# Designs tried in a protein design run: designed miniproteins, single chains. Part 32

Each design is a single chain, and the fold is of that chain. pLDDT is the mean over its residues in the fold that is shown.

## One batch from the design tools (miniprotein)

Design m1097
Fold by ESMFold2-Fast:
Formats: structure tokens, sequence, C-alpha cells
Structure m1097 (fold): chain A 79 residues (1-79)
């Protein structure tokens, strides 16, 4: 349960970073996290495309902080 919430926060954080910084880079990072979480290939590609096409992500300040922390945990797994 907590792991799923962390995954969703990390994905939302990377979608936010894709909208504000480097869309392609963070869309790919989101796809890699989704694969690590065991999401289907179809769902991973749909997520990547949605982020690349400018999916708007609205996060509270608390969720931004939690998402950044979750993203750092996944970045350790991605090397």
Amino acid sequence: KEEKEKTELALSYYAYKANTEDREKYAEKAAEIARLAGVSEETVENLRKAIEQGMVVVLSEQDLKKGEEAAKEFEKKLE
C-alpha cells in the first residue's frame, strides 16, 4: 500500500518535472519507475506518452516534497 503510494508520488513528481524542465528526460524516468513497479508495458507506454504530450500534474507542496523523496529512492534503483 505505502509502496504503491510512493510509486504514484514519484511518477507525479517526474510528470511535474517533465512539464517544467525536460519533458523527454523525465517521461523516460517515469517509464522506468513504472516498469520497476511491475506495471504492464502498455500502461508504461501510455504513461510515457501522456507525460510527453504535456499531461498537467498539480501537486501540493507536501506532495512535491514526498514525490521528490520517492523519486530519489527509485533513482537509487535505476543507478
Scores: mean pLDDT 72

Design m1098
Fold by ESMFold2-Fast:
Structure m1098 (fold): chain A 90 residues (1-90)
Amino acid sequence: SISEILEELDELVEKGEISEEEAGVRYLQTVFGISEEKARELIEEEKKAGTMTEETKKRLLNEILGIDVSKMTEEELKKKLGEYIEKLKK
């Protein structure tokens, strides 16, 4: 499940096996089926934007992920992205 993937990545970060940024890349690749390059672009844009508005999140999901909205709602993607960003700020 998505929760199991997140927990596994958290454990690897706590053990010092991977960075929080690398965990984020792996999470986005596994959960959203995007490439490593697209995952890294998303993380870099999040760092540049700081606190993102809902409009900015929607733009990034449409431009970077190129994902079929019929398979996952854009609102669900924005929610998951927001949760991930809050984790990175910790």
Scores: mean pLDDT 63

Design m1099
Fold by ESMFold2-Fast:
Structure m1099 (fold): chain A 70 residues (1-70)
Amino acid sequence: MEAEELFRKAIEKLNEARAKLGLPALSEAEKEALWKSLKEQNKGRELEVAKKMLEALEEVEEAIREEEAR
């Protein structure tokens, strides 16, 4: 997958976690700004950064799921 797709998946996981906590999802403008910053600050490393973000958010999702299930 391209870095953009991994970033989108990470944001989807974040928004799922936020929704379970009753928090608003990130806006489209916020997503665009974050992606642009990531590309500009990590030129040539976008894929690795996005992959790390997705992995971290998958861990967060798991922790929230356990809290919800109880």
Scores: mean pLDDT 76

Design m1100
Fold by ESMFold2-Fast:
Structure m1100 (fold): chain A 75 residues (1-75)
Amino acid sequence: VEAELELAREHAERVRAAMEAAGHAEEGERFEKGVIEAAEAELVEGDEEKAKEINEKILKEHEEALKAGIETVAS
């Protein structure tokens, strides 16, 4: 559980850094928090439905900033 949470944090940190590089630092921080919250809901609470809802929400709310981050890293 702890190892999986650390992997989720590392992933969230990389995505946040990409979004920050694209000029979306605030959205990146919120996305990182959402990813960690979803991982905690799934891995610590065992609430897969809650984790799914959090993941869907953060992906939808931060779609444009995430897209900009990916394009910035890929370019």
Scores: mean pLDDT 75

Design m1101
Fold by ESMFold2-Fast:
Structure m1101 (fold): chain A 91 residues (1-91)
Amino acid sequence: MLNLSIEYIGSETVAVASAKGDENYQLIVAIRTVDEPVKISLSPPGSGELTARVTVPSRRAVSAVGMLAKIVDGKLVIVEERTLQVGPWIP
């Protein structure tokens, strides 16, 4: 089960993805804001409880995407995806 959340901390937006993997799973989180480049973070590959966190220096989040992937022959195969839409941004 993939969980995705967005938090506002001071002047920053933080996207956090968490999931359980069986073996050779990796978690990817990406955040899009109005005024910053898309930022992506990956968890270490592993099994059990995985967490990926990405921080951007903007409170104007548009969307966040979390992806749970399995590593097969050196390639990431997306198993589960979740998107949070935050925009249009309201000041």
Scores: mean pLDDT 79

Design m1102
Fold by ESMFold2-Fast:
Structure m1102 (fold): chain A 115 residues (1-115)
Amino acid sequence: MKPVATGRGSATVTVKEGEDIAALLREAARKAYDEAIANLKSQGVEIDEELVRKSADEAIDQAIAEAVPKLKPGDVVRVNVAISVTDDEVTVHAVISNEKTGEILGEGTATVKKP
């Protein structure tokens, strides 16, 4: 088996009336991403943060695009980010779900090859 290191992070946000929902989700996703990176570093994994950030932005943007039309004021949303690192590639998976019901509202995945 090829060794796979996985870092995970999550954040929750409440949708408020008059707020930019996409911006709120992006801030929550940034917090989740930072936790996922910290988790990988705690495992002794070397990370090209610039390369991983590009993949994370792609995955997060996909998840937000799917989730935004499904959300209404008062919804509590969980954003999860998982980063999987192999010898050859880095994969970022972003999932946005309803905190109360567990319903998946949006997902995004991006994979980048290591140089």
Scores: mean pLDDT 82

Design m1103
Fold by ESMFold2-Fast:
Structure m1103 (fold): chain A 84 residues (1-84)
Amino acid sequence: MKFSNEEIEELFKEADVDGDGYVNFPEFVKVLEKKLGRKLSDEEKIELLKRFLEADKDGKDGELDYNEFLKFLEPYASEPIVLK
């Protein structure tokens, strides 16, 4: 599973349903499943959840801002992630 920098930005924007600049894990899973055109396996969900929790640097709120989201998806990036 690999994403371009543009695809990562699109995933964040679509998963940020409230437009508040934060994404929770269930919102991300729904958007990712839609993009892939399939449901994630339980193993994929567990791996992604572990990485999601590791990327949450602002505390135990269970939500990622855009910079944390980039770190979360860095292992799946097809290109180097460049902060603008």
Scores: mean pLDDT 74

Design m1104
Fold by ESMFold2-Fast:
Structure m1104 (fold): chain A 56 residues (1-56)
Amino acid sequence: ASSEALAQAKAYLKDTFGLSDVNAAILAGATIDYFGAYNEAHLQEVLKERLFKSLV
């Protein structure tokens, strides 16, 4: 995935879930590894799951 996609996903995770910069970067990287490539639809799907678990 592009570095811009990574940066945007990281920012979204920080803003949406209040994650630290490090945790947001780890999750963004794991998402890429899991899907093999960044797809914004897949990212949105994963983030929706994380949203109802934002309490963690």
Scores: mean pLDDT 62

Design m1105
Fold by ESMFold2-Fast:
Structure m1105 (fold): chain A 100 residues (1-100)
Amino acid sequence: MVTDTDIAHALFVLAAAEVVRRYPDLVLSREQLNALWRIALETTARLSPETKAALAAVIEESIANQASQDEFLARARAVIPEEVWEALLARFAEALGIPA
């Protein structure tokens, strides 16, 4: 059973992977990691039911098919609306003091 915490974890990993891709030398403090996790939880709470259902399906299918992390992240990103993704990255960038 997929929970809101599982969806928040997926958003956290997906956005963190994009940040690391753009800024590979970035080192995150515990305080920054806590801020990013809070942002992922808040973003999850505000997702439409349709987006939550789509992400839950991607998580369940990825577990069932033993998908790689790269395959999972690509599928998860594809079901997130662009405005939600941009807002999530902007909040991550603000929390980390980096350009979005």
Scores: mean pLDDT 83

Design m1106
Fold by ESMFold2-Fast:
Structure m1106 (fold): chain A 75 residues (1-75)
Amino acid sequence: SAKDEVIEKLEEVAAQLAETDPALARVVQGIREVSLSASLDEMKIMLETLLDRLRRLKAPQSVIDQVEEAIEILD
């Protein structure tokens, strides 16, 4: 399902960030956990907010790309 694919992408993002930015990895894991019980519309808002934050922090492009792909899955 779209929801399962997005949850998998968030797990990948958190794993990639775990060594370089553990605090940001914890934020992504928190979004993943909330997403398990969220609607698709709520997930989209959370992911768009996360994407804006990642861009402001100049996160690795591979992380930004994965969050953009997750948003696309919900569209």
Scores: mean pLDDT 84

Design m1107
Fold by ESMFold2-Fast:
Structure m1107 (fold): chain A 84 residues (1-84)
Amino acid sequence: MERLRALAGRLRNARTVDDALATLAEIKALFEETITDEKVRQEILEDLDRDAARIRANPAAVQYLGLLTARRIDYHVAVAEKVE
């Protein structure tokens, strides 16, 4: 989970859509490898896909959206640690 928290930090500091989306792609890959509960994993990946779509649609708000997504990732990490 340390790498996920580090990537959430990168997302929190993202200034461009490309940086935010690249960081989200790395986070998605780690969740696919880390979360063993299929239901929890599916829900988290769907949430991240929706966040990526929102960032693409709202480039002017990328810093705000990146911060919100990073906070949700911290929450997902806490939930995953509780299930596992």
Scores: mean pLDDT 77

Design m1108
Fold by ESMFold2-Fast:
Structure m1108 (fold): chain A 76 residues (1-76)
Amino acid sequence: SMQRAFDVVTQRARTNAQSGRMSQRQAQLVLDRFRQRVQRMDQSVGDNLSDDVRVTGLLNLGDQSWQDVYQQYGLL
């Protein structure tokens, strides 16, 4: 689940970088931070449906939610 989550977030970050919504460097930094946070949450909750739902929920933030994610990680 975590690897799938990271792959999807990576794709979205690249799309945002290509569209000019963020720099390529910022996208990579956010992905590193996001991956660390997902890993830490996964270790706390364990591998089950609720964990998958939470990770998927973060992935479903969509384009508008990227600003919230970047603000949360202090990159915007």
Scores: mean pLDDT 56

Design m1109
Fold by ESMFold2-Fast:
Structure m1109 (fold): chain A 56 residues (1-56)
Amino acid sequence: GALSAAQRAEAAAHREALSPEKRELLESIGRTLRAIGDSVQRQLETGEEPESPEIL
């Protein structure tokens, strides 16, 4: 199928609006948030508190 010229222009504008530097920054933020989310999910699954015992 063919996309309309307007839809293609909109997609191109979205790509151009994201500079390489800004895109890399957003990718880095996304990876960090995913890692935090995975850590929280793991803690909920194990039922463990983030506190460690004070016994050395």
Scores: mean pLDDT 64

Design m1110
Fold by ESMFold2-Fast:
Formats: C-alpha cells, sequence, structure tokens
Structure m1110 (fold): chain A 100 residues (1-100)
C-alpha cells in the first residue's frame, strides 16, 4: 500500500499542479510509450493499484521507454519501487533479473 501511494505521488509530481489528477496521469503515461497493448492497459486502469500493477508488469523495454521519456530526476526512484512491486507480484525474480 505505502509503495503504491509513493509511486503515484512521484508520478503525479512530474505533472503541472493543475494536471495532477489520476485521469491526467494515465493519459500522460500512455502518451509516453509506443506499445499499444500497454497504452490500453494504462488507460483502462480503474484505480491507483491497477495502474501501478500494470506498470510493474510491463516488459523492460516498454518500462525503460516510459522512464526515459518521463525524463524526471524521480525516474530512478520510480524504477526501484516498480521493480520491488514486480518481484512481490511474482512477475520478476530479483536475482534472475540482475545476476541470471
Amino acid sequence: DEKIEKIISLLLSTLPKEDQTFEKLKEYLASLISDEEYKEKILNSKNEKELVETLAEMPTPVLMELLKKLNSEKSKEIMKLLFEISVELGVKELEEAVLG
């Protein structure tokens, strides 16, 4: 729960204050990636938990595109938190993702 709230807070802080809404965040994040399947998954997220889980399950190339285009000093912290959630969800094993 705390990790999800922190990720959403970090992502919202990349937007202007007037655009810091959940709907605007989804539109913005979807605009940063070229993968049509994950664009639809982001836009169809009903709540903050579903959005974060969608981001955590993204293939590494799609997630890296998102973070590079986001071009935020917060991208490294967001990436670390998303990786921790992806391990918790069983989508990725930390040892296999890093060491093989």
Scores: mean pLDDT 77

Design m1111
Fold by ESMFold2-Fast:
Structure m1111 (fold): chain A 85 residues (1-85)
Amino acid sequence: IEEYVKRGAEAAKEGARRAEEEVKSGKATVESGIGLALLAIGDALDEGLKGGLEAMKAALNSKETKEGIKRATEAVKKAAELQKK
């Protein structure tokens, strides 16, 4: 169960890192930023689900997964704001 939580958290962190990098470099569009954030969330859920319902809940509630999802979401919001102006 701990291994699945760790894998989910690492997937979320990597997805957030890519989303932030693309936004900072000016390469991210709203579409690509949203895609990267959704992939990070999906990967975290998939890895958690492989460990069963409790592992999925633990992965979603881990500090690392929450921070990764938050960072990916903020990157998408920033990309959307830049596209509006």
Scores: mean pLDDT 61

Design m1112
Fold by ESMFold2-Fast:
Structure m1112 (fold): chain A 90 residues (1-90)
Amino acid sequence: MLSEEERRLLEELRRLGASDAEIRLIAEGFPDAVMAIAGRRDLSKELRKRIRELAPRLSLRERMRLAILILRGVPEEELEEYLDELEERL
């Protein structure tokens, strides 16, 4: 069962245009679908690799938060800072 926080993040993902199938992939730790639907070709190959390698190690809440940042079009620098913070907590 999802927590209240996880339900709020799920609703935000839906508002940003993620389908139920894409949300399932996010929850399973496969953020590649999120980068594709957000049109995030601006992101470096190195950053996309970091996201793919880190996502399976994150909690459901952290995976959803990361996906929301990607879908919102947050700049690469801000995503790198967020990933650094996540890695420090692992």
Scores: mean pLDDT 77

Design m1113
Fold by ESMFold2-Fast:
Structure m1113 (fold): chain A 55 residues (1-55)
Amino acid sequence: GSAATGAALAAAVGGGDARAAYEAAKGQNPESAGRIGAEIGGTPVEGAIQAAKAM
């Protein structure tokens, strides 16, 4: 998935924690960043997913 979509989703989820985890993973390991993005994108929080799509 795209890093931009993952970042938008992390922000939309109100993820101080999710965003920090994404940024740390992006700096250390691109695979971890992809995993975090996929997990956020797979959450049952439909509003956050729709907000990310609108961005």
Scores: mean pLDDT 52

Design m1114
Fold by ESMFold2-Fast:
Structure m1114 (fold): chain A 65 residues (1-65)
Amino acid sequence: MDAIRRDYWFGMGTIVASATGHRAEFRDDTVVFVVEKKSPEALALLERFRRRLEAEGIRAEIVLA
């Protein structure tokens, strides 16, 4: 993946995590969303974004903490 495109989606991941009250961690080429409290609406938004990241060729995971 192009480095600029990767950095863009990593930045978007941070924004989406912040907007949903969760945090994002970056491991090499993977975006990890850490969910401490479950909100059905926030989880649905994170799952939509996770699928978008995968469609763009970026690995993404949602982890319960």
Scores: mean pLDDT 74

Design m1115
Fold by ESMFold2-Fast:
Structure m1115 (fold): chain A 64 residues (1-64)
Amino acid sequence: SPLEALVREELARLGLTVSEEELAEIVATAEALRRAFRLSLDDPAVPGLVRLAIDIYLIDKKAK
């Protein structure tokens, strides 16, 4: 999906390595955020939602 490509690119930019299962969870979070804010996939805010989804993942991982 387009969101998966953006998540993979941002994870690589941040130097983060995740499993395929963790990647799927981050992508699902990004998609849920996109739908909640009613943004199209082409919206310039979408990269920000991808970063937010990664930040949520990192907080959850730290909190267990």
Scores: mean pLDDT 83

Design m1116
Fold by ESMFold2-Fast:
Structure m1116 (fold): chain A 90 residues (1-90)
Amino acid sequence: DKLKEAIKALEEASSKDEFLEKLGKLTGVADPKGWLQEALSEALGRPVSLEEVEEAIEADLNRTPLGNDLSTSLWPTVRRGLQEVLEKEA
């Protein structure tokens, strides 16, 4: 399952920069941070800043709860976006 392997690779990232680099390779986008910002803004129905994206990734990798909608939506948004990219490839 290509999606499961992609998610595992992202979960194994040790930093937000490594997470974003892997996300860019998996999605084929030049700006993975901007791509994720747009996807999260659409998923939450509000504008999301690049700083909020970085904070959500950092908190998730450190397994620290932020107690906000952004932290709860990070992984569902990443999974959905990766699935859409993989479906377009097929």
Scores: mean pLDDT 78

Design m1117
Fold by ESMFold2-Fast:
Structure m1117 (fold): chain A 70 residues (1-70)
Amino acid sequence: MEKSVEELIAEGKKLVDELIEKLRETYPENAESVKEDYEKRLQEIKENPEKARELATEFVELYKDALEKV
């Protein structure tokens, strides 16, 4: 079962939203940095359609790993 780029982006957004919510109370500056990083990575996916799936997969893995550490 293979996830589409749209599904990976949606999963990444859900993870980022959850991470931001957890960080907001204790580390508001870190929450801001995560939001900025997310927007930059989303732009990179849009600018590199040939690598969109690879970038989206890295995107999900990165935020999933970050969420496990908070």
Scores: mean pLDDT 78

Design m1118
Fold by ESMFold2-Fast:
Structure m1118 (fold): chain A 74 residues (1-74)
Amino acid sequence: SAEEEKKKKEKEELLKKVKEKLKERAHPSMSEEELEEDIEIAEKAIEEGFEKGLSLIEITKKVIEAIESKYRKS
């Protein structure tokens, strides 16, 4: 219980930081919908990272990879 609550709080804090960073780096021509999609991708990557027991640094790298994957074709 306490361990799960701690991980949930860490996940929430990371999500807040990632959302803030995505908003800061968003291209001026980026639509609100595109930003929301990036946030959703980041949330999924964070969820998977915590599930795998990755470090915060490793989870952050996975978030970046997932978002970059969206913008590159094939």
Scores: mean pLDDT 75

Design m1119
Fold by ESMFold2-Fast:
Structure m1119 (fold): chain A 76 residues (1-76)
Amino acid sequence: RELIRQLLQAIGQEDWERVDQIIQELEERGDLETARLARELKELSQRSSKAVEDGNHKEAQKLTGRISELVGQLLS
């Protein structure tokens, strides 16, 4: 739980170095499913940030929906 909270905070801050460190820690712990979800969340979050920067608000909204679903899975 604590590591997931740190992951979500790092993503919100666009601290991709910290996100990568957390993913590596999850993999080293053998928590491969959580690490997989964290990688997907990172990718979607980066794509969402780029979509906003490019003015593609429709794509950003779609990605935000997928991000919300993944966050729910990580917190379950």
Scores: mean pLDDT 82

Design m1120
Fold by ESMFold2-Fast:
Structure m1120 (fold): chain A 60 residues (1-60)
Amino acid sequence: MSLDELIAEAERRYHLGLTPEMREEVRNVLRGEETGAPIPAELAALPPEEQLDYIFSALS
């Protein structure tokens, strides 16, 4: 799943009203680009499906 597809799915699945600024922040966090830090080791150790579920739950 691409990052854009991930954000779109989160908006659809959790009925989120993300602003363009919030979408950009989510993109930066998921890529680790804003802080230059990777995804937390505990989260990165999970299967992609569980990583997405964790992120979606945190956003809702």
Scores: mean pLDDT 58

Design m1121
Fold by ESMFold2-Fast:
Structure m1121 (fold): chain A 65 residues (1-65)
Amino acid sequence: MAEEAAKAVVKNNEASEEKLEALEEALKKLKEIRAKLTDPEEKALGEKQIKMVEEIIEKAKKLLE
């Protein structure tokens, strides 16, 4: 899943570096949102989403070298 998303980012965007920076900015916002959550289940879901986005970014960077 994360690898397929990373491939889509690279394949469909010639300015992949700009897209990666935007994803990293979105990741920071997700972490801030997660920090404000009070419900334990929502915190766990947010943590999984953050990890997924981080994996997408890492795989996309590897594809770009």
Scores: mean pLDDT 72

Design m1122
Fold by ESMFold2-Fast:
Structure m1122 (fold): chain A 78 residues (1-78)
Amino acid sequence: SALLTAVYRRVRELALEEGYSERTAEAIAEAAVFLHLGVPEESVAAWLQREYGLSPEEARRAVRLARELLERALKELE
């Protein structure tokens, strides 16, 4: 959907502006899209560990950041 694409792109841009690498920004943006679609945080964390090789602690931090940046992106897209 156009909204999901806009959320992905904006969260990725926000993560890059915060100084994260391109790969980390992509991981955060994909996580944000899953959270927006109602995927449980534990499932998103497990997916990040599998797809990006994050530790459990890194995945938890990434999910938290994805939630924060998702909220910012959605407010800007209103």
Scores: mean pLDDT 88

Design m1123
Fold by ESMFold2-Fast:
Structure m1123 (fold): chain A 89 residues (1-89)
Amino acid sequence: MAAIEEEAERGRALAEEAAAAGDTVRAELIRRAAEIALEGARRGAPEKEMLARFAEAVAEIYEALGDAEKAAAYREKAAELRAEAEAER
């Protein structure tokens, strides 16, 4: 648990580095991944639930960027991961 929280915090530092380099899309993806991992670790959520939330966040970012095809692909992946997480409960 603590190791996952440390990994998520390192992810936030990497997001700040990416933002400083001007890669705003990469920065946002890393921030969302770190946020989801940290929240999942706090809640004791299954790994697949955390991965599903990450995929949903990626889909939202691509949708906001106007890439509907990539957004749809990540939403489909998120639904698959959520179904797997529910089946494991």
Scores: mean pLDDT 70

Design m1124
Fold by ESMFold2-Fast:
Structure m1124 (fold): chain A 64 residues (1-64)
Amino acid sequence: SLEERDKITELIRQGKLREAYFEAQKQLAKDPFNPLAHMVLGMVLSRMSKEEREEWRKEWKESL
C-alpha cells in the first residue's frame, strides 16, 4: 500500500536504515515480492558489514 511504501521511504530519508530494514521485513512477510522492501535489503547488503547485517537479522528474529 501507499502507507507502507511511504513508511519505508520516510525511514530511508531520515537515515534510519536499521528501522527501514525491520519495516521491509514486516512488509515482505505480507508480500514476498515487494520491490521496495527488496531495495532496502539491497541497501543493507551494500552499506553494512556482514557482522552488522547478521546482528540486524538476529535482532529481527528475536522481535518476532
Scores: mean pLDDT 77

Design m1125
Fold by ESMFold2-Fast:
Structure m1125 (fold): chain A 63 residues (1-63)
Amino acid sequence: SQYQQQAQNLVRDGRRRGVPQSVIDQAMTVFQNALQLSQTLPSSASQTVLDSALRVLRDSIDS
């Protein structure tokens, strides 16, 4: 999906910047949990959850 592709791009960029693998793994675990939750929600709520999860993933990697 577009969200998964964006998450993978953020992870790749984080690795390039030298972000610790433990931080990337933790942030991706949170994102994957949000993806699983999004599948149980209506489409509008799912998009909101995924947009928020991508922001959190980006912020975690950029810290």
Scores: mean pLDDT 83

Design m1126
Fold by ESMFold2-Fast:
Structure m1126 (fold): chain A 92 residues (1-92)
Amino acid sequence: SAAPSKEEVAARLVADVEALLDELGVDPATRAAILAALRRLIQGQLEGAPQAQITEAAVTFATLLLDALRRSGVLSDEEVAELEEQIAATRE
């Protein structure tokens, strides 16, 4: 019934992504890299980093996540290519 803080939501999101990657059988090193990229993105947003830095962190996180989803068989090579093109086309 009490609304969670931004910090609690961020911690929950990181934990949920870690659990999902573990369920998909993503190796510990790749999982750690994805989670580090996600934490960098969250930190940039919370600290009010420049938009270019936030965009770079978001692209890095998305690219690592998409590769992990492709390697686990969740996404096809075609689906990953289409999503990577959409990410590259993102203005903000």
Scores: mean pLDDT 81

Design m1127
Fold by ESMFold2-Fast:
Structure m1127 (fold): chain A 114 residues (1-114)
Amino acid sequence: MKKEIEEKALKLAREAFRHASEALTAVQQGKFDEALEHLRRAVEALREMIELVKKYKFSKETAEKLLNVARAIERAGRAIQELAEKYGHPDVVEAAREFVRAARELIELLEKQL
């Protein structure tokens, strides 16, 4: 059970990071509607991870791996927010702010497990 939960959390982290990377690429290409969809899916994956981290004590190894991914996700979210602000897309700015907020909550929860 613990191994399966940790594997699920790692898969969700990879999914959230993939969507964040695709959102950043979309914003750089001026595709703000695609960026919104990717940010929404990334937030859903992060929220599911937050629930898992709240319910289960992870191994230090898994918590450290998740923390590294969560920090990368936060950096991507901030970059998306800055580009959306520069190009005047308030809907993408709000989505990116929610995404960064979720990433920060995940970071705080993971740091408490270490």
Scores: mean pLDDT 87

Design m1128
Fold by ESMFold2-Fast:
Structure m1128 (fold): chain A 110 residues (1-110)
Amino acid sequence: MLEKLEEILRLAKELAERVKESDPLLAQGLDVFSDFVEAVKKYLETGDEKARLEAEINLGMLRIILGVAKVIKDERTSRALSKLVEAAEALLKGDYDKALELVRELQKEL
C-alpha cells in the first residue's frame, strides 16, 4: 500500500518536471495531485483529520484545474487531468493498483 503511494508520488513529480515548460496547466495539476497523494499517505499513517481535509482540498483544486482546461478547450490537457482525477478517486476508494496504472498510462502518453 504505502510503497504504491510512494511510486505514484514519484511518477507524478517526474511528470510535472517533464511538462512544466510545455504544459504549465498540466504541471500545476500534477503538483496538486502530488500534494493530494502526500495528504492521503499522512492520513493513512497517522489518522490525522487535518491530512484528510488537505486531501479533500487538493482534490477540489485538481477538479478546478480540469475545469479550466475544459473551458479553454485544451483536449489533451483535459484528458490527462481527467486521468489524474480518476486516479485520486481510486486512491480514496483504496484502489491503489488502479491509481498506479492510470499514472503509468499518463507517463507513457506524455
Scores: mean pLDDT 87

Design m1129
Fold by ESMFold2-Fast:
Structure m1129 (fold): chain A 80 residues (1-80)
Amino acid sequence: SLDELAKRLQEAMKKTPEERIKEFERILNELYEQGREDELKAILVTLARQAGLTDQEINELLDKIKSVEEAIEFIRKLLE
């Protein structure tokens, strides 16, 4: 469920930076495999907003991310 996903994300944020990146990679891959694109996009939006991106920059970013691999690379850069 979305609530269980939110809890998993909160637990990931308590980990070391390296382990956080690995856990987010697992979460994004799982969401992609399950066809849960809206939830994957919600995670990208949340992290980008926390990193200080504007709504305009976030919308442009979402239009350019075409694969789960590109989404993972984006997360890696934000969390490093």
Scores: mean pLDDT 78

Design m1130
Fold by ESMFold2-Fast:
Structure m1130 (fold): chain A 93 residues (1-93)
Amino acid sequence: SKAVEELIEGIRKLAEEKAKEIIEMGREGAKAEEVKKKKEEAIEEINNFLVTESQKLVEEGKLEREDIERLVKAGLEAIKLVEEAAEEALKLL
């Protein structure tokens, strides 16, 4: 479970980093289309990270059935954080 916990923490940190970048774009007066594009790129990066790292854990025999539900939840929370950051950035424009 330690490898799964490290992956969940990695997803959370990545989402927080992307959320901060998106909010800063709003504060700097970026265009709405640029904020939306950065949101889409951040979601893709989070999904790619989750898929790639989960695949490694499967190949290493470190993923249990219960871990899949935890990883899905972590991914959904990460995406929600990025979406909420984009909404806040758009309010600043």
Scores: mean pLDDT 86

Design m1131
Fold by ESMFold2-Fast:
Structure m1131 (fold): chain A 63 residues (1-63)
Amino acid sequence: SSDLAETIEMFRALSDLVDREVAFRQQLLAQGASQAEIDKAMAAVAEENRRELARRQAQLQAA
């Protein structure tokens, strides 16, 4: 879809997921996680968030 409203909705979803990533990273730091542990965990979170955005995009196109 080339709908502007769809683009805005996807941007909003991305912004929310980024905020959640920042909060999760801060929690890992507070727990004393090593940089390597944080990097591994954040890579997994980023991959899951990418899939979540793809699912959202597909739902908007299917509606």
Scores: mean pLDDT 79

